# Designed miniproteins, single chains, continued (5): the designs that were tried, part 54

Each design is a single chain, and the fold is of that chain. pLDDT is the mean over its residues in the fold that is shown.

## One batch from the design tools (miniprotein)

Design m17984
Fold by ESMFold2-Fast:
Structure m17984 (fold): chain A 125 residues (1-125)
Amino acid sequence: LDLEVREEETEDGKVVYSLLLIGDKEETLATITLPKDASDEEKGIAYAKLAALADSLYNELKLPSAARVAAEYKELMLKYASNMVVEVLDEPLDKDEQLELAKRMQALQKETGKRYFVFVKPKIE
């Protein structure tokens, strides 16, 4: 089993990233689409999602290719997230944790001038 990311440009100029599990069959685990003329923020978020999914596969299946994909897309996320910080959560926060996170994000945004985006790690179906 190997994890692979396939990049396709559509007729509309969109870029589609397909996260594939390659074995005896090719299985599409997730698809992430970037619009034509995607912003750096949109690119950073897409790459963060791909890295998080690959990390999940490494933890669940111990695939060396998953660790490789996670590292690659994390590097791309950092390159395009120059004006933002992306934090990936393994699980959804309760209300108290959400309030603490909001205060922390406001403080960091004031100090750094960067935008803050937080999302829960996508599930692999």
Scores: mean pLDDT 75

Design m17985
Fold by ESMFold2-Fast:
Structure m17985 (fold): chain A 81 residues (1-81)
Amino acid sequence: MEEKRREAEELGRRTRDAYARAQAGSLTPEEMRQAARDGAKGAELYLQLSRESTPEEGEEFRKKAEEMLKMAEALARAAQA
């Protein structure tokens, strides 16, 4: 559990950083594709954590997963442009 939470938090941090850099135009399409994969993986880990948690804590993990999926989708689309 602790390892999964730590990995999800690290992937979330990296995805947010990559998203901000992509908005600034400082990311290559290859970096955007990698960040999209990292974001999707982080979202999956947060969804797993939501199933293992209390209803209140699980709702927060689901929100984090939704945010990461949104960023991952945006990064994947930007990589194709």
Scores: mean pLDDT 83

Design m17986
Fold by ESMFold2-Fast:
Structure m17986 (fold): chain A 90 residues (1-90)
Amino acid sequence: MEEKIALAREIAEQALAEGNNKAAGVAYIELARIYLEAGDYEEAVKYAEKALELNGEDNPIALYTLGDAYEKLGDYEKAKEYYEKAEKAK
């Protein structure tokens, strides 16, 4: 788990240094998913939000990841909101 987190973080930082916001956003989505699977739901929210900032607020994968993380945190209202946004972004 730690190796996957470190690798995804390095990829995000390298992409940002190169000005490649799309690649950095993809790496942040990967980080969010890794944290979600690890049970660190607050970090999953943090990195999914960073991905939306870099790739645009309509990225369906980042929106679904936010929905999943908020559901695991017990915030069902926010989870529903992000799932609905993700479905519209298809």
Scores: mean pLDDT 81

Design m17987
Fold by ESMFold2-Fast:
Structure m17987 (fold): chain A 124 residues (1-124)
Amino acid sequence: MPSRSLVVPEEKREEVLARLKELEEELEKNPSDALEWTQLGVQYLLLEEYDEAIKMYEKALELNPNFAGAWRNLGEAYFKKYLKTGDESDLKKAIEYYKKALELNPNNEEAKKNLKEAEELLKK
């Protein structure tokens, strides 16, 4: 892994923070929008704030448990957290949530690819 993460360059970090603020303001007006909670989670994921991203996706899934995209994003957050921590429990959660996304949307090619990558890493 790189010793210094360039996940978001400084100029793009300002754009991510602006989008995060916009989504927080929209959620104050409509806290029942599962899609906006998911988009807020994506902003935290881009900032490598995986625990906050996980919380946002969990809120989205409380509102809409059939939202396959939120299950996929929850899996991705745990997968990226695993890549940072090496904690196999995070990898197992990523696999579980990718499988849930595929149960709801079997044709999701990104979820299939992510599941395959996660399962190969679990085999070492």
Scores: mean pLDDT 83

Design m17988
Fold by ESMFold2-Fast:
Structure m17988 (fold): chain A 95 residues (1-95)
Amino acid sequence: MEEEERRRNLEEAERFREFVRESFELAKETIDKMEKYPEEREKYLKEGEEKLEKYRKEKSEEEAKKMENLYKSYLEANEAMKTMLETSQKIADES
């Protein structure tokens, strides 16, 4: 690759890494709060949505959509992991 193209690719990779980090941190904050206060789960999901809305106002619609998709994917992955661990524990306890 040309040096200029390599520089652009590195900058794009760094921006993508920042998106991944920011979306993960947002999801982790929401997850941590929901785990501490399960009865307030809907409140913390709403707070996460409000942070995403702020992000949408500051970024392009495409970038905001990518952030939202990553955030939701992390929440779904955490719920799936939790269900898998609970199912595994139940099987072990019944054995």
Scores: mean pLDDT 72

Design m17989
Fold by ESMFold2-Fast:
Structure m17989 (fold): chain A 61 residues (1-61)
Amino acid sequence: MSAEQKEKIKRAIENAKKVLETGSEVEKKVALHELKELVKIAEGDLKEEAQRVIKELEESL
């Protein structure tokens, strides 16, 4: 995984966490879709964190 890919995944995770706290149902669905695509290329700790946030988004919908 490249440094640029790591940054993109980290930013998506941070955005998804913010959306979990303050976002609408539509915003949560958009964040969920984005993270599901990014988790396919994520590795190690970033993959584990992305999968956890995906589960939290799904449970909040």
Scores: mean pLDDT 82

Design m17990
Fold by ESMFold2-Fast:
Structure m17990 (fold): chain A 62 residues (1-62)
Amino acid sequence: MDKLKKIFEEVLGKSPISEDDDFFELGGNWKKALELIKRIEEELGIHIPLSDLYENPTIKSL
């Protein structure tokens, strides 16, 4: 959880964020979404399809 939250904060350039905050409502766009997915895969070894992020855009739902 803490690493995932930090990746979200760094990609969005906003801190603090809540685990219930919508990535796209916080100013995330498709470029930031791709950066987020890449960083999660590189740092946590978890592959998230872009469609899953659009359907589940919060730390809590991913």
Scores: mean pLDDT 79

Design m17991
Fold by ESMFold2-Fast:
Structure m17991 (fold): chain A 73 residues (1-73)
Amino acid sequence: MIDSKRASAELYRAVGVLLFKKGLYEEAIEMYKKAIELDPEYADAYRNLAEVYKALGKEEEAKEYEAKAKELE
């Protein structure tokens, strides 16, 4: 069920946030991508990806993920 996939995606996103707070950007990206694989319409996961790419100085990728998050509202 979609709700169950969203719950799993939320777990991956939460782990990603913890990794991001620790400065483990590559691992955070992996977790956020897993969340998106489980729920491709999960706007918050795209927004979190944008934040990580911005922290890495990858402004182009950050803007793309931010736009995707906005689109999914």
Scores: mean pLDDT 82

Design m17992
Fold by ESMFold2-Fast:
Structure m17992 (fold): chain A 55 residues (1-55)
Amino acid sequence: GPAEEELLRKGEEFDAIGTRLVSREGLSPEEARAKAMEAVGMSEEELELARKLGG
């Protein structure tokens, strides 16, 4: 449904930002994860749920 689609979209945006922060800016995976979550506006629970839906 729409909520699931939005969660998957946010998960994709999170992955894109996280990859950029690690690959381009040299942040650790942990630092990149925290910053990407903040940038997208996701909680840890929402991130886990998005990964379960997308996998």
Scores: mean pLDDT 80

Design m17993
Fold by ESMFold2-Fast:
Structure m17993 (fold): chain A 55 residues (1-55)
Amino acid sequence: SSALIEELRSLLSQLSPEERQAVYAAVHRAMTAQHLSPEEVVRLAVELARARLAA
């Protein structure tokens, strides 16, 4: 999971503050709707950050 955390940090550093807040908000909404493990939270955040960079 350290590799996922490093990937997430790299992706987040490429996003604007507004885009980072959007990723955090989306992850928080998913956590309140679903029982996610810490690893699932990091994987979701990576996927959301990648999607924003690909747009």
Scores: mean pLDDT 82

Design m17994
Fold by ESMFold2-Fast:
Structure m17994 (fold): chain A 58 residues (1-58)
Amino acid sequence: MRTLRVEAPAPDADGREAILQAARKAGVDVSEIEKLTGPEAVRAAMEALGADRLEFVD
């Protein structure tokens, strides 16, 4: 479980929301990630999910 499959985030304006939803599905504490901006949230989500790579699903 080193590859994170996430639907490509919407334009930067909504990228954060997409990442938050992915974290919620995994049972991650969203409050930590919500504190971060879009790009930082992506990194935090991957780290929290234990993923090393991010793969966008169509």
Scores: mean pLDDT 63

Design m17995
Fold by ESMFold2-Fast:
Structure m17995 (fold): chain A 71 residues (1-71)
Amino acid sequence: EEKIKKALELVEKAIDAMETDEERAFAYMIYGLALSSGNLKEGIDLLLSHARRFGNEEAVKLLEEAKKILE
């Protein structure tokens, strides 16, 4: 439970690091789906692909840290 909370904090920081409203909106959609389905690891993988597509290095680093916590 503590690991999940820490991972979610990092995901939220990653979304906050995103530069455009469009990038954040898509990230929120993935995040919401991951939370509702319980597939957090898959959601983080999708968010990583999203952040890499937009070239947001800070978001990528935060999401990689979140993924490591859930391992």
Scores: mean pLDDT 80

Design m17996
Fold by ESMFold2-Fast:
Structure m17996 (fold): chain A 78 residues (1-78)
Amino acid sequence: LTEEGIEYYLKGAEAFKKKNYEEAIKYFEKAAEKFEEAKDYLSAAKAYYGLSMAYEKMGDKEKAKEYEKKAKEYAKKA
């Protein structure tokens, strides 16, 4: 895990908990990017699940499904 990736993920999770889904998306995107750079595929998968859940809450069902699929693919690489 990268420290920056963890920090972004935690901010995304907090925003999601507060129902600030647009903010959650931004932080989960940054977290996924940092984890991918580090080749931390398990943590990248968690960030993509966060993105999937946030997009689902915003009513973007297509984006939610795309990120769920991506999360599952990254979890298999771990």
Scores: mean pLDDT 86

Design m17997
Fold by ESMFold2-Fast:
Structure m17997 (fold): chain A 53 residues (1-53)
Amino acid sequence: MEKIERLKKLGEELAKLQELDPEKVKEALLELAKEEGIEKVIKDAENLLKASE
């Protein structure tokens, strides 16, 4: 799976969990990935979702 598509899917799941706008969350994650690196942001997002369960 393309890393950008993975990140967008994680953004939608996080937005649903936090009751936020999924479009804004996806945009925020994409901007963070430009600065921090996409692999790190994906891992951090996956850890947040896992910690909520």
Scores: mean pLDDT 78

Design m17998
Fold by ESMFold2-Fast:
Structure m17998 (fold): chain A 81 residues (1-81)
Amino acid sequence: SKAEALFDEAVALRREIEAATTDPNAILAAGILAGLAGIAYGVGKITKDPEFAEKLVKKAVEELKKILADPEAAGKEFVNG
């Protein structure tokens, strides 16, 4: 399913972020986003609403890609709001 593929991408992006940076705020933000993607995917499976889950997981993937592009800036944004 698309939601499953997007969740797999979110998990892969989190691992890439952890390999690319030592910034604890960027690593924490990536972990939270991947965790939220997992929750959204799980809720979509339970509620049988794959479109809602897909949308939320896709948003998490987009935010994870932003963290990977600039982990230090993303870490600062996470702390500030």
Scores: mean pLDDT 80

Design m17999
Fold by ESMFold2-Fast:
Structure m17999 (fold): chain A 118 residues (1-118)
Amino acid sequence: MAVSELAESFSVAGAVIPGELSGFEGVGPDEAVVVVSVAARLRPDATDEQGRELARQLAEIAERALREAAPEGKIVYKAAAYDAARRRALGIAGMIVPAERAEEVARRAVELAREAVA
């Protein structure tokens, strides 16, 4: 099912968390966690079950964007959430990468995720 069929709008954000501040096990001081989040506002006619499915698809988009941006990176986080009261779906993925590449990976993954939801 196309993500665009369920959503009125999308927002994509990337963040870099230094290894020391990440809270994830197995992250070294020369590594960072790149996080990509993809959020969507549901169309008025979409159901809450479709909103939950959209959140899962957004999490898959975030993971695929990270894997394409850094094939060598290790996925350490993936989550999907749907807020029925606000009719908003959220997908998030996080990946360990070398610290020197983290900003480049974040920018590339955000661009890939934006292309996937267009």
Scores: mean pLDDT 84

Design m18000
Fold by ESMFold2-Fast:
Structure m18000 (fold): chain A 55 residues (1-55)
Amino acid sequence: SEIEKKIKEVTEKIKEMSAQLREALRTDVEKARELNEEMSKLTKEQVALHRELYE
């Protein structure tokens, strides 16, 4: 389904951003904050998609 594809896409984005966040925490605190905020938004989207799938 399209929802399942979207969940996979969001999960892959979270993984990639997690790697970037770990690097940014060592070099750029401001960038790390921005990445953390974006990951929070993606996590909320992932939760919403899972709820929609199980409606």
Scores: mean pLDDT 81

Design m18001
Fold by ESMFold2-Fast:
Structure m18001 (fold): chain A 60 residues (1-60)
Amino acid sequence: MREEAEKLAKQLVEAIRNGDLETAKALIKEASKDEFKMMMVATSLAGDSEGVAIAAKLYA
Protein backbone atom coordinates (compact mmCIF):
# COMPACT_ATOMS: atom_id res chain seq x y z
CA MET A 1 0.00 0.00 0.00
CA ARG A 2 2.67 2.56 0.94
CA GLU A 3 4.75 1.78 -2.15
CA GLU A 4 1.64 2.13 -4.32
CA ALA A 5 0.78 5.47 -2.68
CA GLU A 6 4.31 6.81 -3.26
CA LYS A 7 4.27 5.65 -6.89
CA LEU A 8 0.88 7.30 -7.40
CA ALA A 9 2.14 10.60 -5.93
CA LYS A 10 5.23 10.53 -8.18
CA GLN A 11 3.13 9.81 -11.27
CA LEU A 12 0.79 12.69 -10.40
CA VAL A 13 3.66 15.18 -10.06
CA GLU A 14 5.10 14.01 -13.40
CA ALA A 15 1.69 14.30 -15.11
CA ILE A 16 1.25 17.86 -13.81
CA ARG A 17 4.74 18.87 -14.97
CA ASN A 18 4.04 17.40 -18.42
CA GLY A 19 0.73 19.31 -18.63
CA ASP A 20 -1.21 16.04 -18.81
CA LEU A 21 -4.29 17.15 -16.88
CA GLU A 22 -6.33 14.12 -18.01
CA THR A 23 -3.86 11.72 -16.35
CA ALA A 24 -3.63 14.00 -13.30
CA LYS A 25 -7.44 13.89 -12.87
CA ALA A 26 -7.46 10.09 -13.18
CA LEU A 27 -4.69 9.72 -10.58
CA ILE A 28 -6.43 12.07 -8.13
CA LYS A 29 -9.69 10.11 -8.48
CA GLU A 30 -7.80 6.87 -7.83
CA ALA A 31 -6.16 8.39 -4.73
CA SER A 32 -9.53 9.62 -3.41
CA LYS A 33 -10.67 5.99 -3.04
CA ASP A 34 -8.11 5.57 -0.23
CA GLU A 35 -7.52 8.15 2.54
CA PHE A 36 -3.88 7.11 2.92
CA LYS A 37 -3.17 7.52 -0.80
CA MET A 38 -4.90 10.90 -0.78
CA MET A 39 -2.78 12.03 2.18
CA MET A 40 0.43 11.04 0.34
CA VAL A 41 -0.70 12.91 -2.79
CA ALA A 42 -1.58 16.02 -0.76
CA THR A 43 1.81 15.95 0.99
CA SER A 44 3.66 15.70 -2.35
CA LEU A 45 1.66 18.58 -3.86
CA ALA A 46 2.28 20.78 -0.80
CA GLY A 47 5.86 21.21 -2.05
CA ASP A 48 4.59 22.49 -5.45
CA SER A 49 2.39 25.61 -5.50
CA GLU A 50 1.22 24.95 -9.07
CA GLY A 51 0.23 21.40 -8.16
CA VAL A 52 -1.80 22.62 -5.19
CA ALA A 53 -3.67 25.09 -7.44
CA ILE A 54 -4.45 22.37 -9.99
CA ALA A 55 -5.64 19.94 -7.29
CA ALA A 56 -7.94 22.61 -5.82
CA LYS A 57 -9.41 23.30 -9.27
CA LEU A 58 -10.05 19.58 -9.87
CA TYR A 59 -11.94 19.31 -6.56
CA ALA A 60 -13.94 22.49 -7.09
Scores: mean pLDDT 65

Design m18002
Fold by ESMFold2-Fast:
Structure m18002 (fold): chain A 70 residues (1-70)
Amino acid sequence: METLEITVPDGVQAVALALLALSAPGVRSVTIEYDEEKNTVRITVEGDAAAVAQLEAWARSLPGATVRRL
């Protein structure tokens, strides 16, 4: 199981990413946290390596997104 952390400055992008993650085969959990100090949304996704890799590629295409594998 792989863990992916994505930070985005846009709540609309965060909602779209979370919905995509929840709909993806092999995703096990999605956690969403708001960072009020930075005005960013942090999304943590846990799942199978293939599902996480697909979401990582999509997240890296988002403007201003920061992506880390944990």
Scores: mean pLDDT 78

Design m18003
Fold by ESMFold2-Fast:
Structure m18003 (fold): chain A 74 residues (1-74)
Amino acid sequence: SSALEEARRLAEEMYEAGEITFEQYAQLQAALVAIAREQGIPLAEASRLLGEALLAISQKDRAALEEVLARVAA
């Protein structure tokens, strides 16, 4: 989806700008792939987590992004 593509691009831009670590970038990319494939987590929860991650990225809220990634990794 366009939203997924935009999220991937924003994550890459933030990583290149030094706003997130490689570990956070890798975790976010893995989460986006899992969401796109509807695997590993319930679809409804995946959609909610993606929305929270996109909001955190748009606001450059690193703490909120780290919290979302931690919940996806659990």
Scores: mean pLDDT 66

Design m18004
Fold by ESMFold2-Fast:
Structure m18004 (fold): chain A 123 residues (1-123)
Amino acid sequence: FKPEKILIIVDVGPRKVTIKVLGFKGNQIFLLDTVVLETLDPEEIKEEIIKLIEKYKDAELLGIIAVFGKGISDEVKEKLKKALEEVAKEYNVPLIIIDGRDFDSDEEVDDKVNEIIKELQKK
């Protein structure tokens, strides 16, 4: 399967980061890759995202969505945002930040992620 476009989703939990690569072909969306890192180190997370972007370099990168879960300190969030901003700038793509603390439920977070995916897919 060769995706036409990809989207990186970075789900940040209190002890780990889950990085997902979504591929698009026509109106179909596929989960192409899932990487779990048992670290909140910004440099390790940045390196893994870059490896995934390079793995799928033949597809257009639509952007990066970063979802910060409950229990993430503001200091960790700030450092991770900075690292993700650097990656987004390097690849000239949007970075969209979702803070799970702004939502009452995980379902509302998922709804917001799906809304953003739909907007990015229109490009």
Scores: mean pLDDT 84

Design m18005
Fold by ESMFold2-Fast:
Structure m18005 (fold): chain A 69 residues (1-69)
Amino acid sequence: MFPILSPEEAKVLLVLAIKGPQTADEIARLTGMSRATTTRAVNRLLEKGLVERKGDLYSLSELGKALAS
């Protein structure tokens, strides 16, 4: 269980753990969430230091990888 994450945040984290770096659009498609919901979840994960952004790509930080494993 991920007690520090919303269900939407947990879905994003797991997708990035399984598929590697993805765009917001790709994460939305893989999770079945709207792009707006996906962007909100990703921004929360960035604030928590669990996800990193490089251009249009989002990837797990070291902390995010540890939590997702």
Scores: mean pLDDT 80

Design m18006
Fold by ESMFold2-Fast:
Structure m18006 (fold): chain A 55 residues (1-55)
Amino acid sequence: SLEDRIRALAEQVDRLVEQALRASAEGREDQALALARRAVELGHQLLDLQDELDA
């Protein structure tokens, strides 16, 4: 379902944010930046999907 997809995407965003914070804490700045950018991209997709459900 769309709800299942939204939930899965939200969980993926949360994991990427956690990984980015850990990478930054460990001094892996390039990895942290790449993970953070991916999280932002998926976050925008999540908002778009939620707007589509509310339409």
Scores: mean pLDDT 85

Design m18007
Fold by ESMFold2-Fast:
Structure m18007 (fold): chain A 68 residues (1-68)
Amino acid sequence: GKEEIKELLEKAREALRAGDVETAKELLRQAEKLGLDKNVVDSALEALDRGDVVAALSGLHDVLESLE
């Protein structure tokens, strides 16, 4: 549900702050399976694939605020 998606996104942000990009990608894929918008997930994964962790973190912050 929505709260499970929020928890996965918070863990993904923590993983990114710790430099664990692979864990963050796995958490984003899990959030997608729970109903997070594919375009949001794809945008974050594309940012991470190009090494733009700041863009990924900012995008996840905006998504978390939108889920309120």
Scores: mean pLDDT 84

Design m18008
Fold by ESMFold2-Fast:
Structure m18008 (fold): chain A 76 residues (1-76)
Amino acid sequence: MKEIREKLAEAARETLLRAGVSEEVAEQARNTILSNPKTSVDGIVALVHLLLLRVNSPEEAQKAAEELRKRLEEIL
């Protein structure tokens, strides 16, 4: 069960880094996911989408968030 949570958190971090979010912010998001084991896939995607919107266009942020959702569903 811990391994799945770590994979979800790492997928979120990788998505943020690939989209140009700083390492510091991406690591904070990863730590938030790891510290909140009850956070759903919807919650993880919502957090990442919000952070992506700070440095990406709405269209780019939505595409990256949708790709993350598919990746998280494949991990589960």
Scores: mean pLDDT 82

Design m18009
Fold by ESMFold2-Fast:
Structure m18009 (fold): chain A 62 residues (1-62)
Amino acid sequence: MPTAEQIDEAARRGLQRAIAAGDGSAEAVARETARELHRLTGTRLSPAEALALMQRHGAGAG
């Protein structure tokens, strides 16, 4: 399981990447967050799993 700090960092980076790509939807943020989590931790998550982790942790609120 990623740590709370890793989830928060991945969610922040995922949001920035999604906005930079012109798509701030929850799906785009979740997909980019999953990608950043994989990069930071080696844990491969689906976008739905990343979204569930963000919701549970409270990361990416905005």
Scores: mean pLDDT 75

Design m18010
Fold by ESMFold2-Fast:
Formats: structure tokens, C-alpha cells, sequence
Structure m18010 (fold): chain A 65 residues (1-65)
């Protein structure tokens, strides 16, 4: 749900920064990726908390490609 995405915003931003850093991308790119991930998760929120890592991983993978 959208509320779950808002609740997990710090986790989503942290995951984006870690993923971007692992690819050698600068912090400003990591912040753009985090914003896009939040927007995409808000548009297509996971049905449950347990599905959030799957949705987040797929989105971050696509944004980093």
C-alpha cells in the first residue's frame, strides 16, 4: 500500500544509495534513483510488506541498468 511505501522511505533511500555505490555511481545519482524508486513504488505499491523487497529490488535493478 502507499502507506507502506511512505513508512519504508528511509529503507528505500538507503537501498538506492547502497546499490548506486556498488555500481560506482555518485551520491546525486543515488538520490535521483531513490526518488524514482519511491515514485514507482507509490504508483504500483506492493500488496503486502513481505513483497516490498521484491518490488524494490526489481525497480532498483531497472533504474541501475
Amino acid sequence: TEALVKEQEPLIRSAARVAAASKGLPPEVAERIARRALERLAANPPASRELLPLHLGRILGAELA
Scores: mean pLDDT 77

Design m18011
Fold by ESMFold2-Fast:
Structure m18011 (fold): chain A 60 residues (1-60)
Amino acid sequence: SRKDRLARILASGRRLTLRELAELLGVSQATVSRLLREIEAEGLGRIVRDADGRLYLELN
């Protein structure tokens, strides 16, 4: 699924912008934002945005 693919990208340590994630997954940026919220809700970690707008998963 797209959510599983997104979770794997984040778990790999890759830091990508919301736009780059949307392009890579073939979805809208709004869809990526929703999937990121779902990943956080599942308790895997916290989604963090760096100074360059790149997103990554900070594990708990």
Scores: mean pLDDT 81

Design m18012
Fold by ESMFold2-Fast:
Structure m18012 (fold): chain A 67 residues (1-67)
Amino acid sequence: ERVDALIEERKLPDGTLTILEAAEILSEVLGLPREEAEALVLEYAKEKGTGLLTPEELRELIERLRG
């Protein structure tokens, strides 16, 4: 629920998230430093071959990091 609210607030009009906005959400949800969250999002985006994240991709990353 909290993740979904943050995604809704920060998403682009097409429903995607920039790396910076995804990193802010990840930082807030997991309590990580912003630079660590940004590095994790950048690594994930490179792995997926994208410069933007969908809400589903951000949720997948959060679940992966939670264990």
Scores: mean pLDDT 80

Design m18013
Fold by ESMFold2-Fast:
Structure m18013 (fold): chain A 74 residues (1-74)
Amino acid sequence: LEKELEEIAKLSGDEEISKITKELVEAILNGDMEKAEELAGKLQELIESKLDDEKKKEVTGKVIRLAKKAYEKS
């Protein structure tokens, strides 16, 4: 999980995306489904607004994989 968070941070180059992604993982691991859903929506909005089309696809793919790993560990 930590390595995947670092990869997303480097690829996005955006501190807000990195922060919200970390908060999303923590919410999933804590079983806070409402908070996870809210953070996922906010993260998707940030990715759409801040990143170009190529980075959007790659970052979105990495976030989905990270979220699945977090659910597996929760």
Scores: mean pLDDT 80

Design m18014
Fold by ESMFold2-Fast:
Structure m18014 (fold): chain A 66 residues (1-66)
Amino acid sequence: MKLRVTFLGSKEERDALLAELRADPRVTVEELDDRTALVTYNGDVAYEIGLTLRLIGDPNVEVELL
């Protein structure tokens, strides 16, 4: 699955989230600009649901399902 993530918070919050996502080898992050990234994950359904809920529940990001 592929998600478009828009960063609403500070640069520090953005950098922390990017580091968290990049720490998982099943996650690929493609930065489009300083506010937007594409997040692709290659795992089981439980992992996909967990990551999607984590991002949707984050007040410092907006998530679009692609």
Scores: mean pLDDT 78

Design m18015
Fold by ESMFold2-Fast:
Structure m18015 (fold): chain A 66 residues (1-66)
Amino acid sequence: PLKLSEEEIERLAELATKYSGMPLEEAKELVELAAEGKLEPSEVAKEIGEKLREIGDEIEKELKDR
C-alpha cells in the first residue's frame, strides 16, 4: 500500500482520465484501491489500456472520415 494524499490520488486519476478517457470518479476509485493494496497497479494499467484501445479505435475511425 502507498501513502497517497487525496490530492495525489486526484492527480493520478486525472492522468488516467486524460490518457484513457475513463470518468474521473472511476479512475479515482482504481487509483485509491491500488494505493490501498486492494488492486495490483498492473490491473489498473490493464483497465486503462482497454479504454485507450477503445478510444484509439474511435479516433482512427474519425480520421479516416476526414
Scores: mean pLDDT 66

Design m18016
Fold by ESMFold2-Fast:
Structure m18016 (fold): chain A 76 residues (1-76)
Amino acid sequence: NADFEEEVELALLAMQVAIFENALKRGIKLTKEDIELLKKYVERAREIAERSTNPRIQELAKEVAERGEKLIKEAE
């Protein structure tokens, strides 16, 4: 089930974004490598948002991407 696989992938991406979000909230400095990885997570979330026909998956993917983009802006 492609929808299930995308939902699982998004849950993992959301968790990874949350880890970086929590790090910044705690005053932990993100490395250049962390920022590059975060950019890849955002790109993947945007791809899922564009490809998915499931409104719930689209909404979740957009939220994950927007959160990641905000963190990149805060870290740079």
Scores: mean pLDDT 85

Design m18017
Fold by ESMFold2-Fast:
Structure m18017 (fold): chain A 83 residues (1-83)
Amino acid sequence: MEEADKELNEATVEMIRAADAGDVERLKQAVDRLVEAAPKASNESRGVAQIALAVVAIYGTPEQSAIAREGLARVSELTPPTP
């Protein structure tokens, strides 16, 4: 699913850029886009997106952390549980 992987990767990069810029509205939009792309993407691309969300959740501002944690929970429902 080339299109979905490309969209998820672009959304993941946009999310990181938004977090780095401190733009909460842009971050929220990027996370929503990422979550929409995740179910159609490969497990590998979803794994990268989950790691990026976890990084923002741990190292971001409290507001960024809340947005990233919500996104991570939404994406985790679409991936198989880790062993």
Scores: mean pLDDT 79

Design m18018
Fold by ESMFold2-Fast:
Structure m18018 (fold): chain A 97 residues (1-97)
Amino acid sequence: VLEELPPWWRAAILAREKNDEAGYKAAIHLANAFVSLALARNYRELGETEKADQYLDDAIADLKEAQSLYEKVTNEEVRKLLEEAIADLQAAIDELR
């Protein structure tokens, strides 16, 4: 059932269950980054390049915060889910650049 959720959402749930505060915060930054990336894609489609660039910068900033918090993650399963989410987000950002 949880396998149907994106990796960052599964990481957030598991981090809360395991009391991994850094893991939870990293997952929330990844969630924000994916939302910003979706907005960047939408604004690019509309030809609003300045807004697209702003949301892309927001996504990159949240990715960097998540990567910093990842270093403090204590639960190995949370860490693996965050690694997957970070890889997915990095690939999506690189496609949009």
Scores: mean pLDDT 86

Design m18019
Fold by ESMFold2-Fast:
Structure m18019 (fold): chain A 94 residues (1-94)
Amino acid sequence: KIAEEAKKIVEEAIKKALEKAKELDPSAEEKYEKAAKEALEAAKKLIEEGNYLEGVKKAGEIMVKALVEIGNAEGAAIVSEIFNEAANQISELI
């Protein structure tokens, strides 16, 4: 039950982050979609291992890094906040 809820929270956070990043910089859409895919796979692996908070943190790190690398500082700040909120939601589950 907890693993399923954690996966849903991470999936929603990644979706929100991707949508926001694409709104701020449509020209980098492919890079953001690649980062989102990598973030989801990393988070799912950690969550399946019982490392729920680490899964959320890892997904956030991957998404923020992609935005920083292309110079989207505004997007990086917003995405960081999205994943901090997701981490708080997961903390309430455990």
Scores: mean pLDDT 82

Design m18020
Fold by ESMFold2-Fast:
Structure m18020 (fold): chain A 61 residues (1-61)
Amino acid sequence: ASPAERAGGLAAADGLLAGRDLTLSAEQARALGEAFGTSTEAAIAGAQREGAARGVRVRVE
């Protein structure tokens, strides 16, 4: 899996534990990208796609 897919999977899993929504701050999105060796934009896109596939709503502030 790509770094963006890994970042998205982690965000989606966190959203599932929190319910059907997950809000990422710009700082959290950047940290997620850095942790998985991808850009902030790719991490956000991956999180939203993976979240949608799992029925989780992902928002960015």
Scores: mean pLDDT 69

